# Designs tried in a protein design run: designed miniproteins, single chains, continued (2). Part 34

Each design is a single chain, and the fold is of that chain. pLDDT is the mean over its residues in the fold that is shown.

## One batch from the design tools (miniprotein)

Design m5154
Fold by ESMFold2-Fast:
Structure m5154 (fold): chain A 77 residues (1-77)
Amino acid sequence: SKEEIIKFIKEHGKEYLRAIGVPKDKLDEAVKDIIKAVEESKNRKELYRKIAQVLEKYLPDKPEEAIFHAAVIVKLL
């Protein structure tokens, strides 16, 4: 369910995002943007697209890595 996914992101999202290179001062904002992407997405394809856009926002110098990590996150959800 979306509630279970959001709970998982709240419990583990900051640690994961920090590990992939999101700056510490932007972690709370990035987690909120990912939760919003989950809430607004109607299917897994849309979820992937929205999470990729969020990660590209926080990892602007590494678009290929952002896309890769978006795929990993969607697979874990």
Scores: mean pLDDT 83

Design m5155
Fold by ESMFold2-Fast:
Structure m5155 (fold): chain A 86 residues (1-86)
Amino acid sequence: MLVKVTIIQAFEPPAGAHSTITLSAEEVIESLRGEAAERVRRALESGREKLVLVVRGSQLRGRLAEAARAAGAGPDQRVLLVIERL
């Protein structure tokens, strides 16, 4: 299953910077750690079409970490993840 992930740096200047990436649901879950990964898994399994969560840059891996850096988010900064089923 493909999902669109929008990563928004909304908490520290420059606020509102964002990046968008399309990944498989598995790659999104593998690119997150701990409770964030479990929350995404449960939401997608329950048939939710859209999920919004807050994570720190340090909780992101792989292509999600790259997308967060493109949005100007460092490892200690919070970002909004908007995950939408395609």
Scores: mean pLDDT 78

Design m5156
Fold by ESMFold2-Fast:
Structure m5156 (fold): chain A 66 residues (1-66)
Amino acid sequence: SDEIIELQKQFNELLIQKKYEEAAEVLRKIMELKGESEEVIEKLTSALLEGDAEAFKEAYADILLE
């Protein structure tokens, strides 16, 4: 949807600017719109806020599985 595409652009922009707290807020909105559970959202946002790129990649990869 257009809303998810716009939020994805905001997320990428915030990541480039290293505004991880704001990026985590936008990521939460994206995940909510995609219907992800609160547990999944917390895992992703926590990994992002901790700056743990490996933990973020692992959590994100798990979401891509059906």
Scores: mean pLDDT 76

Design m5157
Fold by ESMFold2-Fast:
Structure m5157 (fold): chain A 55 residues (1-55)
Amino acid sequence: SVEEAIAEARRLAAELSGGARAAAGSGVQDAKESPTDEEALRAAQAGIAAARELG
């Protein structure tokens, strides 16, 4: 249902916000040498800029 979809979307948004903090302290420690996080952030920023250009 629509209500369930909205609740799930809100839960995912909260998990992503909290998960980013947890990943910085936990997951990243084992992948310290990986430039993946920086590349992912750059890609996200580029996506936002592209969306802004399309708007």
Scores: mean pLDDT 60

Design m5158
Fold by ESMFold2-Fast:
Structure m5158 (fold): chain A 91 residues (1-91)
Amino acid sequence: SAEVEELRAEIEELEKEIEEIKKEIKKADPKDIEKLKKLKERLIEISKRAAEIARQAKKLGDKELVRRAVFIEAEATVLIMLIDLMIREAE
């Protein structure tokens, strides 16, 4: 359906954003707390969007999209925890 295709496109964009953020975290200077905080803010927004997509996909009965959205939310949560540890180590 057109609704499922739209949610799939949004998930693909979130997956791409997560991969870019992962690369930025790997290359980040742990002392650049401002950059780490901005990456964390982006991950929080990705997590919120993924949670909403999971809810919509569940309503539409698309189990694959629900799983993909849940994985993105989980990955964003782990990356947020990693950034928090990096900030605490630098302070």
Scores: mean pLDDT 88

Design m5159
Fold by ESMFold2-Fast:
Structure m5159 (fold): chain A 82 residues (1-82)
Amino acid sequence: MSAEALRAALEARIAALEAQAAAARAAAEELEKKREELEKENKGSVLLEVIIKLLGIAIEVERELAERAEAEAAALRAELAA
């Protein structure tokens, strides 16, 4: 295992993490739009309130996944720059 092979593997990992972060942010944006649509249609339905709350949790999870992937990619970029 050469330093060259390790560098290539880290660059591939960074690309994969950046793609994962972009996908998670896109998913969060779509879920946010659905939550906004349901909030506008909510006429005091308890079931709809529960669904809206669950969508809020799903949005938070996707945003956290994106932030983790971005942080890991940034750390790996710093290692490559050193």
Scores: mean pLDDT 85

Design m5160
Fold by ESMFold2-Fast:
Structure m5160 (fold): chain A 72 residues (1-72)
Amino acid sequence: MAEELRREILEARRRGASPAEILERVIEWMGRHFPDHQVQIIRDELEKLSEAERERLVEQGVRLAEARERER
């Protein structure tokens, strides 16, 4: 499961997706793998963040995904 999410993030970044587009792809992936109520909790938490905070979160996620890919 985590490997699929990592691929989604890295593929989106390689295609030049914005932080907001990457975040939406992550939420879409979560909707396929987690119950609706858990995905809604994540959406509610993200709504509390500013656009800049969401961008920082995505950039951190991309860096972690890249680091994990290098370990393979």
Scores: mean pLDDT 78

Design m5161
Fold by ESMFold2-Fast:
Structure m5161 (fold): chain A 94 residues (1-94)
Amino acid sequence: MLLSDETIETLTRFLARVLRALGASEALIERARELMRRIRDLPDRVAGQQILLDFASRVDEVWERYRAGELSAEEAREELARIVEETERRIDEA
């Protein structure tokens, strides 16, 4: 499936909101935005879509665990930073 620019913009906006709500640094928010842009620009569109869906799913899981009181804001930020780093690595390998 081809992901639309609108879908990527919507997900990027959601990600930025989650990171800000958790008190993430502007540097981490910018890294996440660049990550979304890199996913959009991947030559392998199938790999790009799979990476995006996995990334979005992991971010949503952290956000829901935070909202449920299972994670502190600090723990959620640390887990999101790890997810961003792991996703950046996946893009570099794709």
Scores: mean pLDDT 81

Design m5162
Fold by ESMFold2-Fast:
Structure m5162 (fold): chain A 99 residues (1-99)
Amino acid sequence: MLEEEIYRAPSEEDREEALELLDKAVELDERAKPAAEMVRKAIENGSAEMAYLVAGVTSLLITKGAIDEKAGYLVVAAAYLAAGDRELAEEYIKKAEAA
């Protein structure tokens, strides 16, 4: 139970929502495409570690102004959904809506 809480697999709904957020991010800013492709690969491979890595890298890109803030937050939200972290994903969806 505790191990499942740390590395929870995303639900089918979480995966579908993540893919929709990634498509929206790329439509807003094409510079999001490489990070979005890494999140899609994390979903395909079932890798929470890869998803968390992409969330971290994308957050750095937002901070440096290398990606649109709204597009970046959507990629981070999708990465957290891919990692099974619904609470963090919802937080970043709210940040994207405010950006």
Scores: mean pLDDT 81

Design m5163
Fold by ESMFold2-Fast:
Structure m5163 (fold): chain A 82 residues (1-82)
Amino acid sequence: DEEKEKLLKEGREKAIAEAKELIPKVGIDGTIAKFREQAAKYLALAAAAKTEEEKIKYTLQAEVYLEMAEVLERGAREEPSE
C-alpha cells in the first residue's frame, strides 16, 4: 500500500538521523542495540494500540528500526575493497 511505503520512508529517514547522532556517542554496536530496543518498544505499543491506524504506524516503525539495525550491522562488517 502507498501509505505504508510513505510511513516506511519517513521512518527510515528518522532512524538514519538518529543513527548519525547516536553512533558518535555510543558506537555502532550501541546504536544497533538501541534500535532493537526501540523496535521491541514499538511492537509493544502496537499490541496495546486502540486503533488499526496506530497499530500499523507502530508496527511499521518497529520494522524500520529492525531494518536499520540490520543495515548498520552489515555496514560495520563490510569494508569497501580498495
Scores: mean pLDDT 78

Design m5164
Fold by ESMFold2-Fast:
Structure m5164 (fold): chain A 55 residues (1-55)
Amino acid sequence: SAAEKAKREEIEARRPETEEAYREGFLNLGFDEELAERIARAFAEIEVEVNLRYK
């Protein structure tokens, strides 16, 4: 439906913000920049997939 498509697009649109939040969190824990970026991307991808399937 149109509502489902809009919800999906909204969740996907939040991905860069979610990724940055995770990156910042890992940097604050003392992870190096490259590792923090890689982990943040993985976590953001998982969160987007979960939200697309269950929210």
Scores: mean pLDDT 79

Design m5165
Fold by ESMFold2-Fast:
Structure m5165 (fold): chain A 71 residues (1-71)
Amino acid sequence: MEKIEEVLKEYRKQAEEKVSQLRAEGDRLAAQHPEDAEKIRAEMDRKIAEVTGQLYAEGARKAKELEEKLK
């Protein structure tokens, strides 16, 4: 039995929610500080990459653990 699909879907959903939240926050901050808008968006893009990378890495780690146990 593999739960890899379910695990990966959960982490993908969490990543999408986090991306949406961070982008909304970045847009709001950029609107309040237009002089720093480009810097704020760049920082949010980096945070998005870091957060999604962490979530996907954790999902992949659990998937590998399941694969190893099945082998």
Scores: mean pLDDT 78

Design m5166
Fold by ESMFold2-Fast:
Structure m5166 (fold): chain A 76 residues (1-76)
Amino acid sequence: SDFERAREYVDRALRYAKETKNPENKLGGEISAGVAAISLGVGLVSGDPELALRGAERGLEKAEAAAKGEMTVKEA
């Protein structure tokens, strides 16, 4: 389901945030993982699996970019 996929994206985003060591990118990764988790939570409460999935996916993309050094704090 979209909620199950969103949970997978949140888990991956949190892993990328934990693996990011550069201080500037680390904050961006943590914020992005937080956005993914919040999007899943809001989607679950509102009964909107599409919102949960879309938000978790965006958060994952940003967290991954932060882990690769492709994002600064100002882009989070």
Scores: mean pLDDT 78

Design m5167
Fold by ESMFold2-Fast:
Structure m5167 (fold): chain A 68 residues (1-68)
Amino acid sequence: GELEKRGLENARKMRELIEKEGIPAEEVAKVIPLSEETLEVAREVGRILREIGDSIQEGLASGKASTG
């Protein structure tokens, strides 16, 4: 699935960024677990985040979100 791919890629990038700050991988995995259950959650979260992002982008473009 496309969402699964994106979720895993985002999770991997986030883990890489967090690890770069010196946070132990064990602690990162607790917040961003890469398991089968996480794939289902990532799919739902990805859908919500995309809607939020798109809504913000459109709101900013129309100017209503900034002064409402």
Scores: mean pLDDT 63

Design m5168
Fold by ESMFold2-Fast:
Structure m5168 (fold): chain A 62 residues (1-62)
Amino acid sequence: MLTPKQLSRIIGLVIRAIGYEFEGDLEAAKKAYKEALKILGIEVPDDATLEQLRELVVKALK
């Protein structure tokens, strides 16, 4: 179960990641998505693509 505080942090990280994608900083975007996934209790491989990280966040929030 996600607390409101955890959900707020995840949303903030996702917004930040989208901002990094817009600026072309794909590594910073990946780091922000990985932080969101860690709050969700999901481990990700180091070789995960930005698209895979985004999909994992979306699936976890459904």
Scores: mean pLDDT 80

Design m5169
Fold by ESMFold2-Fast:
Structure m5169 (fold): chain A 68 residues (1-68)
Amino acid sequence: SMEELKKKLKEIEERLKDPNADLLALETEVGVLKLEAAVNKYYELFPELEKLEKEIKEKIAEKEKEKK
């Protein structure tokens, strides 16, 4: 349901606040939620899902830059 997807989205946002979070796992989970939202046509979730995906990708890029 849309409620379950919203709950999962909030759980990912909370996990993303942890500096030791597994960013690749979170990126995969957001991708799955985007697919579920698309299949069910829950279009109202797309802006928040895309924002979260962007934040995760930016953090991944920052960590790759630190690794040099």
Scores: mean pLDDT 80

Design m5170
Fold by ESMFold2-Fast:
Structure m5170 (fold): chain A 57 residues (1-57)
Amino acid sequence: QDELNREVVKATNAIIDAVDAGDFEKADEIRAQAESRLPPGYAAALRRVTDLAKAEA
């Protein structure tokens, strides 16, 4: 399941990059696309990461 962990890392980095650029719509789009491909546990983690990144911006 290393492939799922790599996908989560890639999605996390892309979400943070979009938030840093001020593109919250793009960050939500990346998150939604990743969630559709990942198990429920990973989806919850990505939602939390997105919320924290937005709060820090």
Scores: mean pLDDT 78

Design m5171
Fold by ESMFold2-Fast:
Structure m5171 (fold): chain A 89 residues (1-89)
Amino acid sequence: KVLEELKKKYKPDAIYEEELSEEEKELYKKSLGLKKGESYVKILELPSGDKLITLIELSEEDKATKTILAVGKAAVKELERLLEHDKKI
């Protein structure tokens, strides 16, 4: 629901989604205080006015997902740069 509401509100030009590892999940649970069924949204506005929206969701089944929504050309380029180190094996 939160992801669909963000997509409707911001109409992102690019979306990246990944499932977090157990180690990453525990780190986010500690740093953000996330509990099962909760979501965390962080909005970073670039100097151009473009936005990078990071959504961390923790499911009722204790599965964590990270979604990044890029709004605008500068945000899409920044998302592509961030993904350069996360090459799929």
Scores: mean pLDDT 80

Design m5172
Fold by ESMFold2-Fast:
Structure m5172 (fold): chain A 93 residues (1-93)
Amino acid sequence: SKLKKIEKELENVRTDLAKIYELIREFLNVPLVEEKPKSLRELIELILKDRNITPTDELIDRLLEELKKINPEEDGVFSIEELAFLIGVKVVK
């Protein structure tokens, strides 16, 4: 029960990060995608698809590990720096 509650709280945090991504996207006027991310994994999948890269679980896991190296909180909550990195990957001209 307690572990399940913590897991649900982590998923809620990832959902809130997707909302922050939408706000940053509008602020930076980046291209819209038709799909709304439900989690950090889905956000990464959308960015990869936008770049015409096949989103495999292996690739997503490797990207998540790289993002953890950019000083995330211990529970996997993303910082503004990590969100900026994800936004930077999505932006094309």
Scores: mean pLDDT 56

Design m5173
Fold by ESMFold2-Fast:
Structure m5173 (fold): chain A 70 residues (1-70)
Amino acid sequence: EEEKGREIGAEANARLKAGASLDSVIAYVAKKAMELEDQGYDARKIFEAAAEAVTDPELATMLRNAAAQL
């Protein structure tokens, strides 16, 4: 699940670099975390690992806050 979260974070980082909005990137991470949660993964760990993989501090903070609410 940490590996999956890091892959999602890397994709989120790439999307943000390509000009995607923070809101759209957060929605992308949330959708992927929910898909993996349906498969038995821990959504909180996915958000935490994704936050570690992103370079934007605002996105990282938003992902960590989402993890804390789970």
Scores: mean pLDDT 81

Design m5174
Fold by ESMFold2-Fast:
Structure m5174 (fold): chain A 59 residues (1-59)
Amino acid sequence: LEEEARRLAELSPEEAAARVAALYREDPQRASALTQVLARIDPEKGAAAERAIVAEVTA
């Protein structure tokens, strides 16, 4: 998870959010855990990923 989160932290917030949204459709638990780790490394990108998950849940 931390290694994956660090890779996401190197992407733009939009790209990180898109990857987390895609992961959420396949594995919501892993997507949530990854987003929490991402928020510790890069709070801005973590927030973008959280918004993407909320959009998936409310769809």
Scores: mean pLDDT 79

Design m5175
Fold by ESMFold2-Fast:
Structure m5175 (fold): chain A 97 residues (1-97)
Amino acid sequence: SLEELEKHREEIVDLVAEITGVSKEEAQRAVDEAIEYLKASGKVLTEEQIDLWLERNFTPEEREKLRERLKGYSPEVRTAAVLALDIARVRKLAREA
C-alpha cells in the first residue's frame, strides 16, 4: 500500500491542484501531509465515508468526475487523495479570507 501510494503520488498531486486550484507545490505539501497521516493513523476511509465526503464538499458534476477517478485506486490511495483535497481546500479558503 505504501509503495502504491508513492506510485500514484504525482497523479494525486495533479488531481488536487486541478480540483482545488492551488499551486502544484501546495498540492504536493497536502499530499505529503495526507500520506504522513495515513502512515501514523492507519485509518483508511470506506467507500461510504468517501461518498459522504464528496456529497458534502462538491457539486453533483464534480462528484461524478471524482468518483470515476477515485474508483480506479486502492482504498489507501483513495483515502490519501480525499485527505489531500480536504487539506488543500481548507488552506485555500484560509488564504482567501
Scores: mean pLDDT 80

Design m5176
Fold by ESMFold2-Fast:
Parts: C-alpha cells; structure tokens; sequence
Structure m5176 (fold): chain A 67 residues (1-67)
C-alpha cells in the first residue's frame, strides 16, 4: 500500500536529522516527490540517493510507523 504524506515526511525528516541536512523546502519537495511510494519504493530511493546505511535506518523508521 502507498505511504501517507505524513509517514513520508517523518522518514525524510529522520534521514535529514541523522545523515544529510535538508531545509524545510527540501523536506517538503522530497515528501511531494515520494507521494504514492510504497515502503519498498521509498527504501530503494533512499538507498540510491543517500546510501545503504540511510536505507537501513529508513526501514527501521517505517517498521515503527506502520505498526
């Protein structure tokens, strides 16, 4: 199932805080671009752009959010 905008935003904010500094405009743009992504799509995108360690962290964040 696709992720909600709120779930995507929390993931992007978590990645920004821990791995790459993104401003509020960049966080919102990423959230909008990832609209309708599944958890797997978002994890794959983060892995390609931010690396495997960031993707592993996103997987953990999504596991907590989707409970």
Amino acid sequence: APLTKEQIREVVEAVSKKFVPLDAEQIEAFTQASENDTPEDLIDYVRKVYGEKAAEYVQQVLQELLQ
Scores: mean pLDDT 79

Design m5177
Fold by ESMFold2-Fast:
Structure m5177 (fold): chain A 84 residues (1-84)
Amino acid sequence: SEADEHLRKANEAFKQGKKDEAIKHYEKALEIDPENERARRGLKAVKEGVDLEKMAKDLYEKGFSYETIAFILGISVEEVKKLL
């Protein structure tokens, strides 16, 4: 189906770190099938990751250490380094 094709493209974009492209394709899958649980979960995961990345980058640009950013965001120092 067209929804499955968009879901496939979204998952591939997500695997490649192409977050904006992944969001677009998950949203297209949900436009076709609003009850698509796989697309809804994928979209949530990407958006939560994008929000954390934006917050981590903002804090880093403001001069906060990796340890302080990890504490503020409730994640590990290793995860902070992957977001930057």
Scores: mean pLDDT 82

Design m5178
Fold by ESMFold2-Fast:
Formats: C-alpha cells, sequence, structure tokens
Structure m5178 (fold): chain A 81 residues (1-81)
C-alpha cells in the first residue's frame, strides 16, 4: 500500500544522504537539507523511515554523525507535532 511505499522511499532517500556523506561532508549536508524538506511535506511513514536510516548511518560516518543524529531527532519531533 501507500504507507509501505512511503517507507521504502524514505529509506532510499536516507541511503542517498549516507552515500553523499561518504563522498564528502558538504554533499551529505546538501542532500540532508533536501531530504528534511521532503520529510516536512511527506507522510509520517516517509519521515520516520528517513530518520531511522539516518540514525543507522550515523555510526559509520564520524564526520557527519552529529548532523545526521540531530536531523533524525528533528524529523521525529516534527512527526509527533
Amino acid sequence: GQSHRDSLLGRQDGLNVINAALESKEKGIEELKKAKERAKKGSPDYALALADTLRGGADVIPETREDLLKAAKEIEEEVEK
């Protein structure tokens, strides 16, 4: 259903942010900003899957870890509002 597809898209976009961050911190932050904006306009299922993926990636990217964790928390808090 739509909920499942939204969750898959959130995970895919989260992986895109992680892959960009592995190439450079600057590219990672740019993709993260785009993903956060999509999460505000998207479904809760998209937003939570994105946040979960960003949290999972944070431990393997030390240079962007705090940026990824902060963004995941902000996305989760916006869904709870």
Scores: mean pLDDT 84

Design m5179
Fold by ESMFold2-Fast:
Structure m5179 (fold): chain A 72 residues (1-72)
Amino acid sequence: LREGAVALLRLLREEATDPAVREELDRLIAEIEASTDPEEIKQLVNRGARLVVEREGMEAVLAAAARHEASL
């Protein structure tokens, strides 16, 4: 669901320490909020997760995912 995707990317943003990474995630969140296509939303979520893995490390993504699951 779009709301869940936005929540996950917001948690990824909280784990990010690089302002440029946070800015990119904010842009991806805005694109997800504007989208009605589940495939597009999935691609945007994957791009956000990949960005955080590459710039912040896998631990940041796993921490965000665990917090997201705890919030469900």
Scores: mean pLDDT 79

Design m5180
Fold by ESMFold2-Fast:
Structure m5180 (fold): chain A 70 residues (1-70)
Amino acid sequence: RLDELRARLKRAADKLIEMVKPTHPELAERLRQLKAELDAAPPEDIPEVMGRLVDAMTEAVKALIEEQKK
């Protein structure tokens, strides 16, 4: 169900926000904004907002991988 997917994606975003906040506060803030936008989105806009959140989450994961490589 869409509500279950949204809830799961929001939880994943929360974890990434906590992990990336110390080193990349700008990415953490962007993730928070997209999460809030997803909470407020009407059903017709959810896929677009989810796509934006997934893109930002991917960028956060890449940043964490680069940090780990150092």
Scores: mean pLDDT 79

Design m5181
Fold by ESMFold2-Fast:
Structure m5181 (fold): chain A 107 residues (1-107)
Amino acid sequence: MMEEEIKRALESRGLEAREWRGGGGEIDLAVERDGKLVMFVEIVGADSDEADLASKLVQAQMAVDRGVPVIMFPESEEAARRVEELTKDDPLVHVARSVEEIVELAL
C-alpha cells in the first residue's frame, strides 16, 4: 500500500508518520518531528473522482488554516494535473510526484 511505503520512507529519516484522526476530518498521514506536527500528507488515488478530490482538498485547506503545510501525492498524471490546478495559489500546499519528494519536503 502506498501509504505504508511513504510511512516507511519518512521513518527511515527519523520522522514519525501516522493516520490523523481529529478536528473534523481524516488525513492519510500526519508527519511529526520530535513529537511535533510538521506537515500532513494526502494521497490522491489514480481513480479518484471529483467528489473524492474535493473532499481531500477541503481536508488540506483545514490543515493550512491551522498553519500546517500539506503535501498532496497524486498517483497518476491526471490526478497531478487536477491537484496542481486547484492548489496553485496556496503556498502551504505542495505537490509531490514521488516518495522521495515527500521526504525532502518533510525535512
Scores: mean pLDDT 76

Design m5182
Fold by ESMFold2-Fast:
Structure m5182 (fold): chain A 66 residues (1-66)
Amino acid sequence: PVADLVAEAERAFATITDPAELERLRETFLQVARDAVQLSEEEVAALEKRLAELVARHKAQLDAAA
């Protein structure tokens, strides 16, 4: 389910301090979703948007902490 992938990504992103690694992990989770025949195109698009929001939020937190 999309919610499980989002939760897993959020947990993984929280451990990352390198923005480039965040982008790499985002792409990895998105690729897993794209390869999942059980997910609809709409669910993949929703995951893509949520992952982008999570990455942006974490990058903003890293910038504020620097």
Scores: mean pLDDT 76

Design m5183
Fold by ESMFold2-Fast:
Structure m5183 (fold): chain A 87 residues (1-87)
Amino acid sequence: SERLKQRERMEKLLEKVKEEMEPEELRLLAESLSILLDVYPGELDDEELLELGKKYAEEIKKLMEEDGLSRAKAIEIIYKEVLEKKK
């Protein structure tokens, strides 16, 4: 139930910005939103989710482009960073 609600919320947020972003940027935003919704379920509003989601999507992109990391490894690093910031 909760995972379904998180997925629906993520889909709605992506729909709002899909015309403003390239497909790869949208994909990275989806990954960062998934992390944020997993770590902060029901704790962030739509504006906060999009702001933080865009920030972490950019950080994932930088890890991939500047450090040569795979998408999966970049996502793992950002997931750990988000978890540590919650503590």
Scores: mean pLDDT 82

Design m5184
Fold by ESMFold2-Fast:
Structure m5184 (fold): chain A 84 residues (1-84)
Amino acid sequence: DAQAYLDKALEEVAEEATKELGQEVLDTYRKTKGSSPKTQAKEILSTAGKKGKEKFTLDQSSQFVDALGRKILQAEEQARAIQS
């Protein structure tokens, strides 16, 4: 329960931060669009982590990056999903 609450709060923080970071994240995605998904994820997470450190404490920066990483992996999984 408490862990679910914390995870929810981190997701909300990541969503709000993503709104602020939208242009930087999109720019990184555009720059790496021709690269492998692993390279795109690495560059996007790096950009988000850098901006996260400016807005969050050191304790929260890794949590923020992890939350965004989960969303990126989710998108990759959808791309790999086979059709029924």
Scores: mean pLDDT 54

Design m5185
Fold by ESMFold2-Fast:
Structure m5185 (fold): chain A 56 residues (1-56)
Amino acid sequence: GKMSKEDAERAVENALAGIPAALAQGLLDAGVATTPGEVRALSDEEKRALAFSLAE
């Protein structure tokens, strides 16, 4: 269904509390991060960018 702007922004904010496991594993496999802890330690800006990419 079509999401409202507010619902989409809330979903992104919720995603900022964590990175989806599939994306975290993909980043580890690609060598962008060496541990799940490093993926979780990404900046809020990086987490937001990842969450926006996934929310679309």
Scores: mean pLDDT 56

Design m5186
Fold by ESMFold2-Fast:
Structure m5186 (fold): chain A 93 residues (1-93)
Amino acid sequence: MKEEDELFKKLEELLNKLTDSQRQRIAAEIRKLAESYKDPRLQKALNEIAEAVENKDFEKIREILKKMPRDERLEVGQILVSLAEKALEEEKK
């Protein structure tokens, strides 16, 4: 299986399960993450991804990730998956 195809499918499925408030929370976490990067290109890309998450615009997220080098794309994609899974788990009391 292609890791990228599985990553994008999982990310889309997770984003579709999130509430509006959970997406806003994840976007805020992505923006905090962007501030920790010293690379201005990564900072810009992460801020654009955060906006796309808030807007539930998966196609925009995919477009931004596809413009990244493969290593960065997989790393950022996994971070997004982890943030979405964590948000869904925090709803379990």
Scores: mean pLDDT 80

Design m5187
Fold by ESMFold2-Fast:
Structure m5187 (fold): chain A 86 residues (1-86)
Amino acid sequence: IEELAKELGIPKEYLEAFIKAANERGISEEDIKAFLQALKELGARGPGSLSQLVSRVGAGKILEKLKELGVDEKTAITLVGIASNI
């Protein structure tokens, strides 16, 4: 998780907020890693918040990639929603 966040340029504070919010909703560490991997594979890079990365890539593309990685649709929508507020 920390290595993926560093590659994406996500500050530690945004990563910690994202992990906390996902854990509070019962989302697994595996699904959190899949979300960060989806951003990496879609070429999301640059300094900024998770909401900025989601905006650059597009929520629809992230949802499609998460489905390819085996993430449940409801979980994928929740992860994108959390990230869009960070």
Scores: mean pLDDT 78

Design m5188
Fold by ESMFold2-Fast:
Structure m5188 (fold): chain A 89 residues (1-89)
Amino acid sequence: MEVEKLKEEIKKLLEELGKAKDPREQELLVMKLANLVVEIAQLTKDLEEFEKIIEEIKEYARKVIKDEEVLKQIEKALDFVLSYKKARS
């Protein structure tokens, strides 16, 4: 299933973000993460299903990302996509 593959790619990006020390590399990885989340938003028609996926991603991010500023950037990007999805649903 396409959504499951995107979730795996997101988890890998989160692990890379947890290891990245360069702010420019962190910014590029956050942008890639946001793009994959937007793809999931486009593939999911049910808002509740999308909200569950967002919460799963947030939970995984909190486990692998120790940098609080990077974690805040990730959560802000996820919340932005979720708000956009809610407005369009």
Scores: mean pLDDT 82

Design m5189
Fold by ESMFold2-Fast:
Structure m5189 (fold): chain A 82 residues (1-82)
Amino acid sequence: MFEKEFAEKMKDFTLENLVKIGRDLVEEGRKLGLDPELIARMEEAIQRLEKDPSPESVRELVRAILEMYNAILKKREEELKK
């Protein structure tokens, strides 16, 4: 249910907002030492959206954002363990 609402809400985001989120996650991921492949996938998704805005490129960037965000949360949780 909420996943469908999220997908519909994402259509309302400006391309600029999606790119800003992606770039912020790349910066945070690099600081945390995340997998270089994960970072590269995000940068490629951002570049694709900027060159050719399409439903496919939007979907790919959204997927990359979710994957990166989950990786950052997991890394932060590991750092907080005693």
Scores: mean pLDDT 75

Design m5190
Fold by ESMFold2-Fast:
Structure m5190 (fold): chain A 58 residues (1-58)
Amino acid sequence: MLSNLAKLLGMNVETLNRWLDFFQVPKTKETLEALTKIVEATPEDEQAKALYEYVKKL
């Protein structure tokens, strides 16, 4: 799941992993699926903002 999310965002898996660790995002199946759904439902230019808004609420 992490590698798939990184690919959707055009990111390196290590970069995404460090970003998630920085915001203390739990790397559970539920959280990764929620992030993936946000990315898939959000226009490319708004994906970064939508992800940030989600993780800051955790």
Scores: mean pLDDT 78

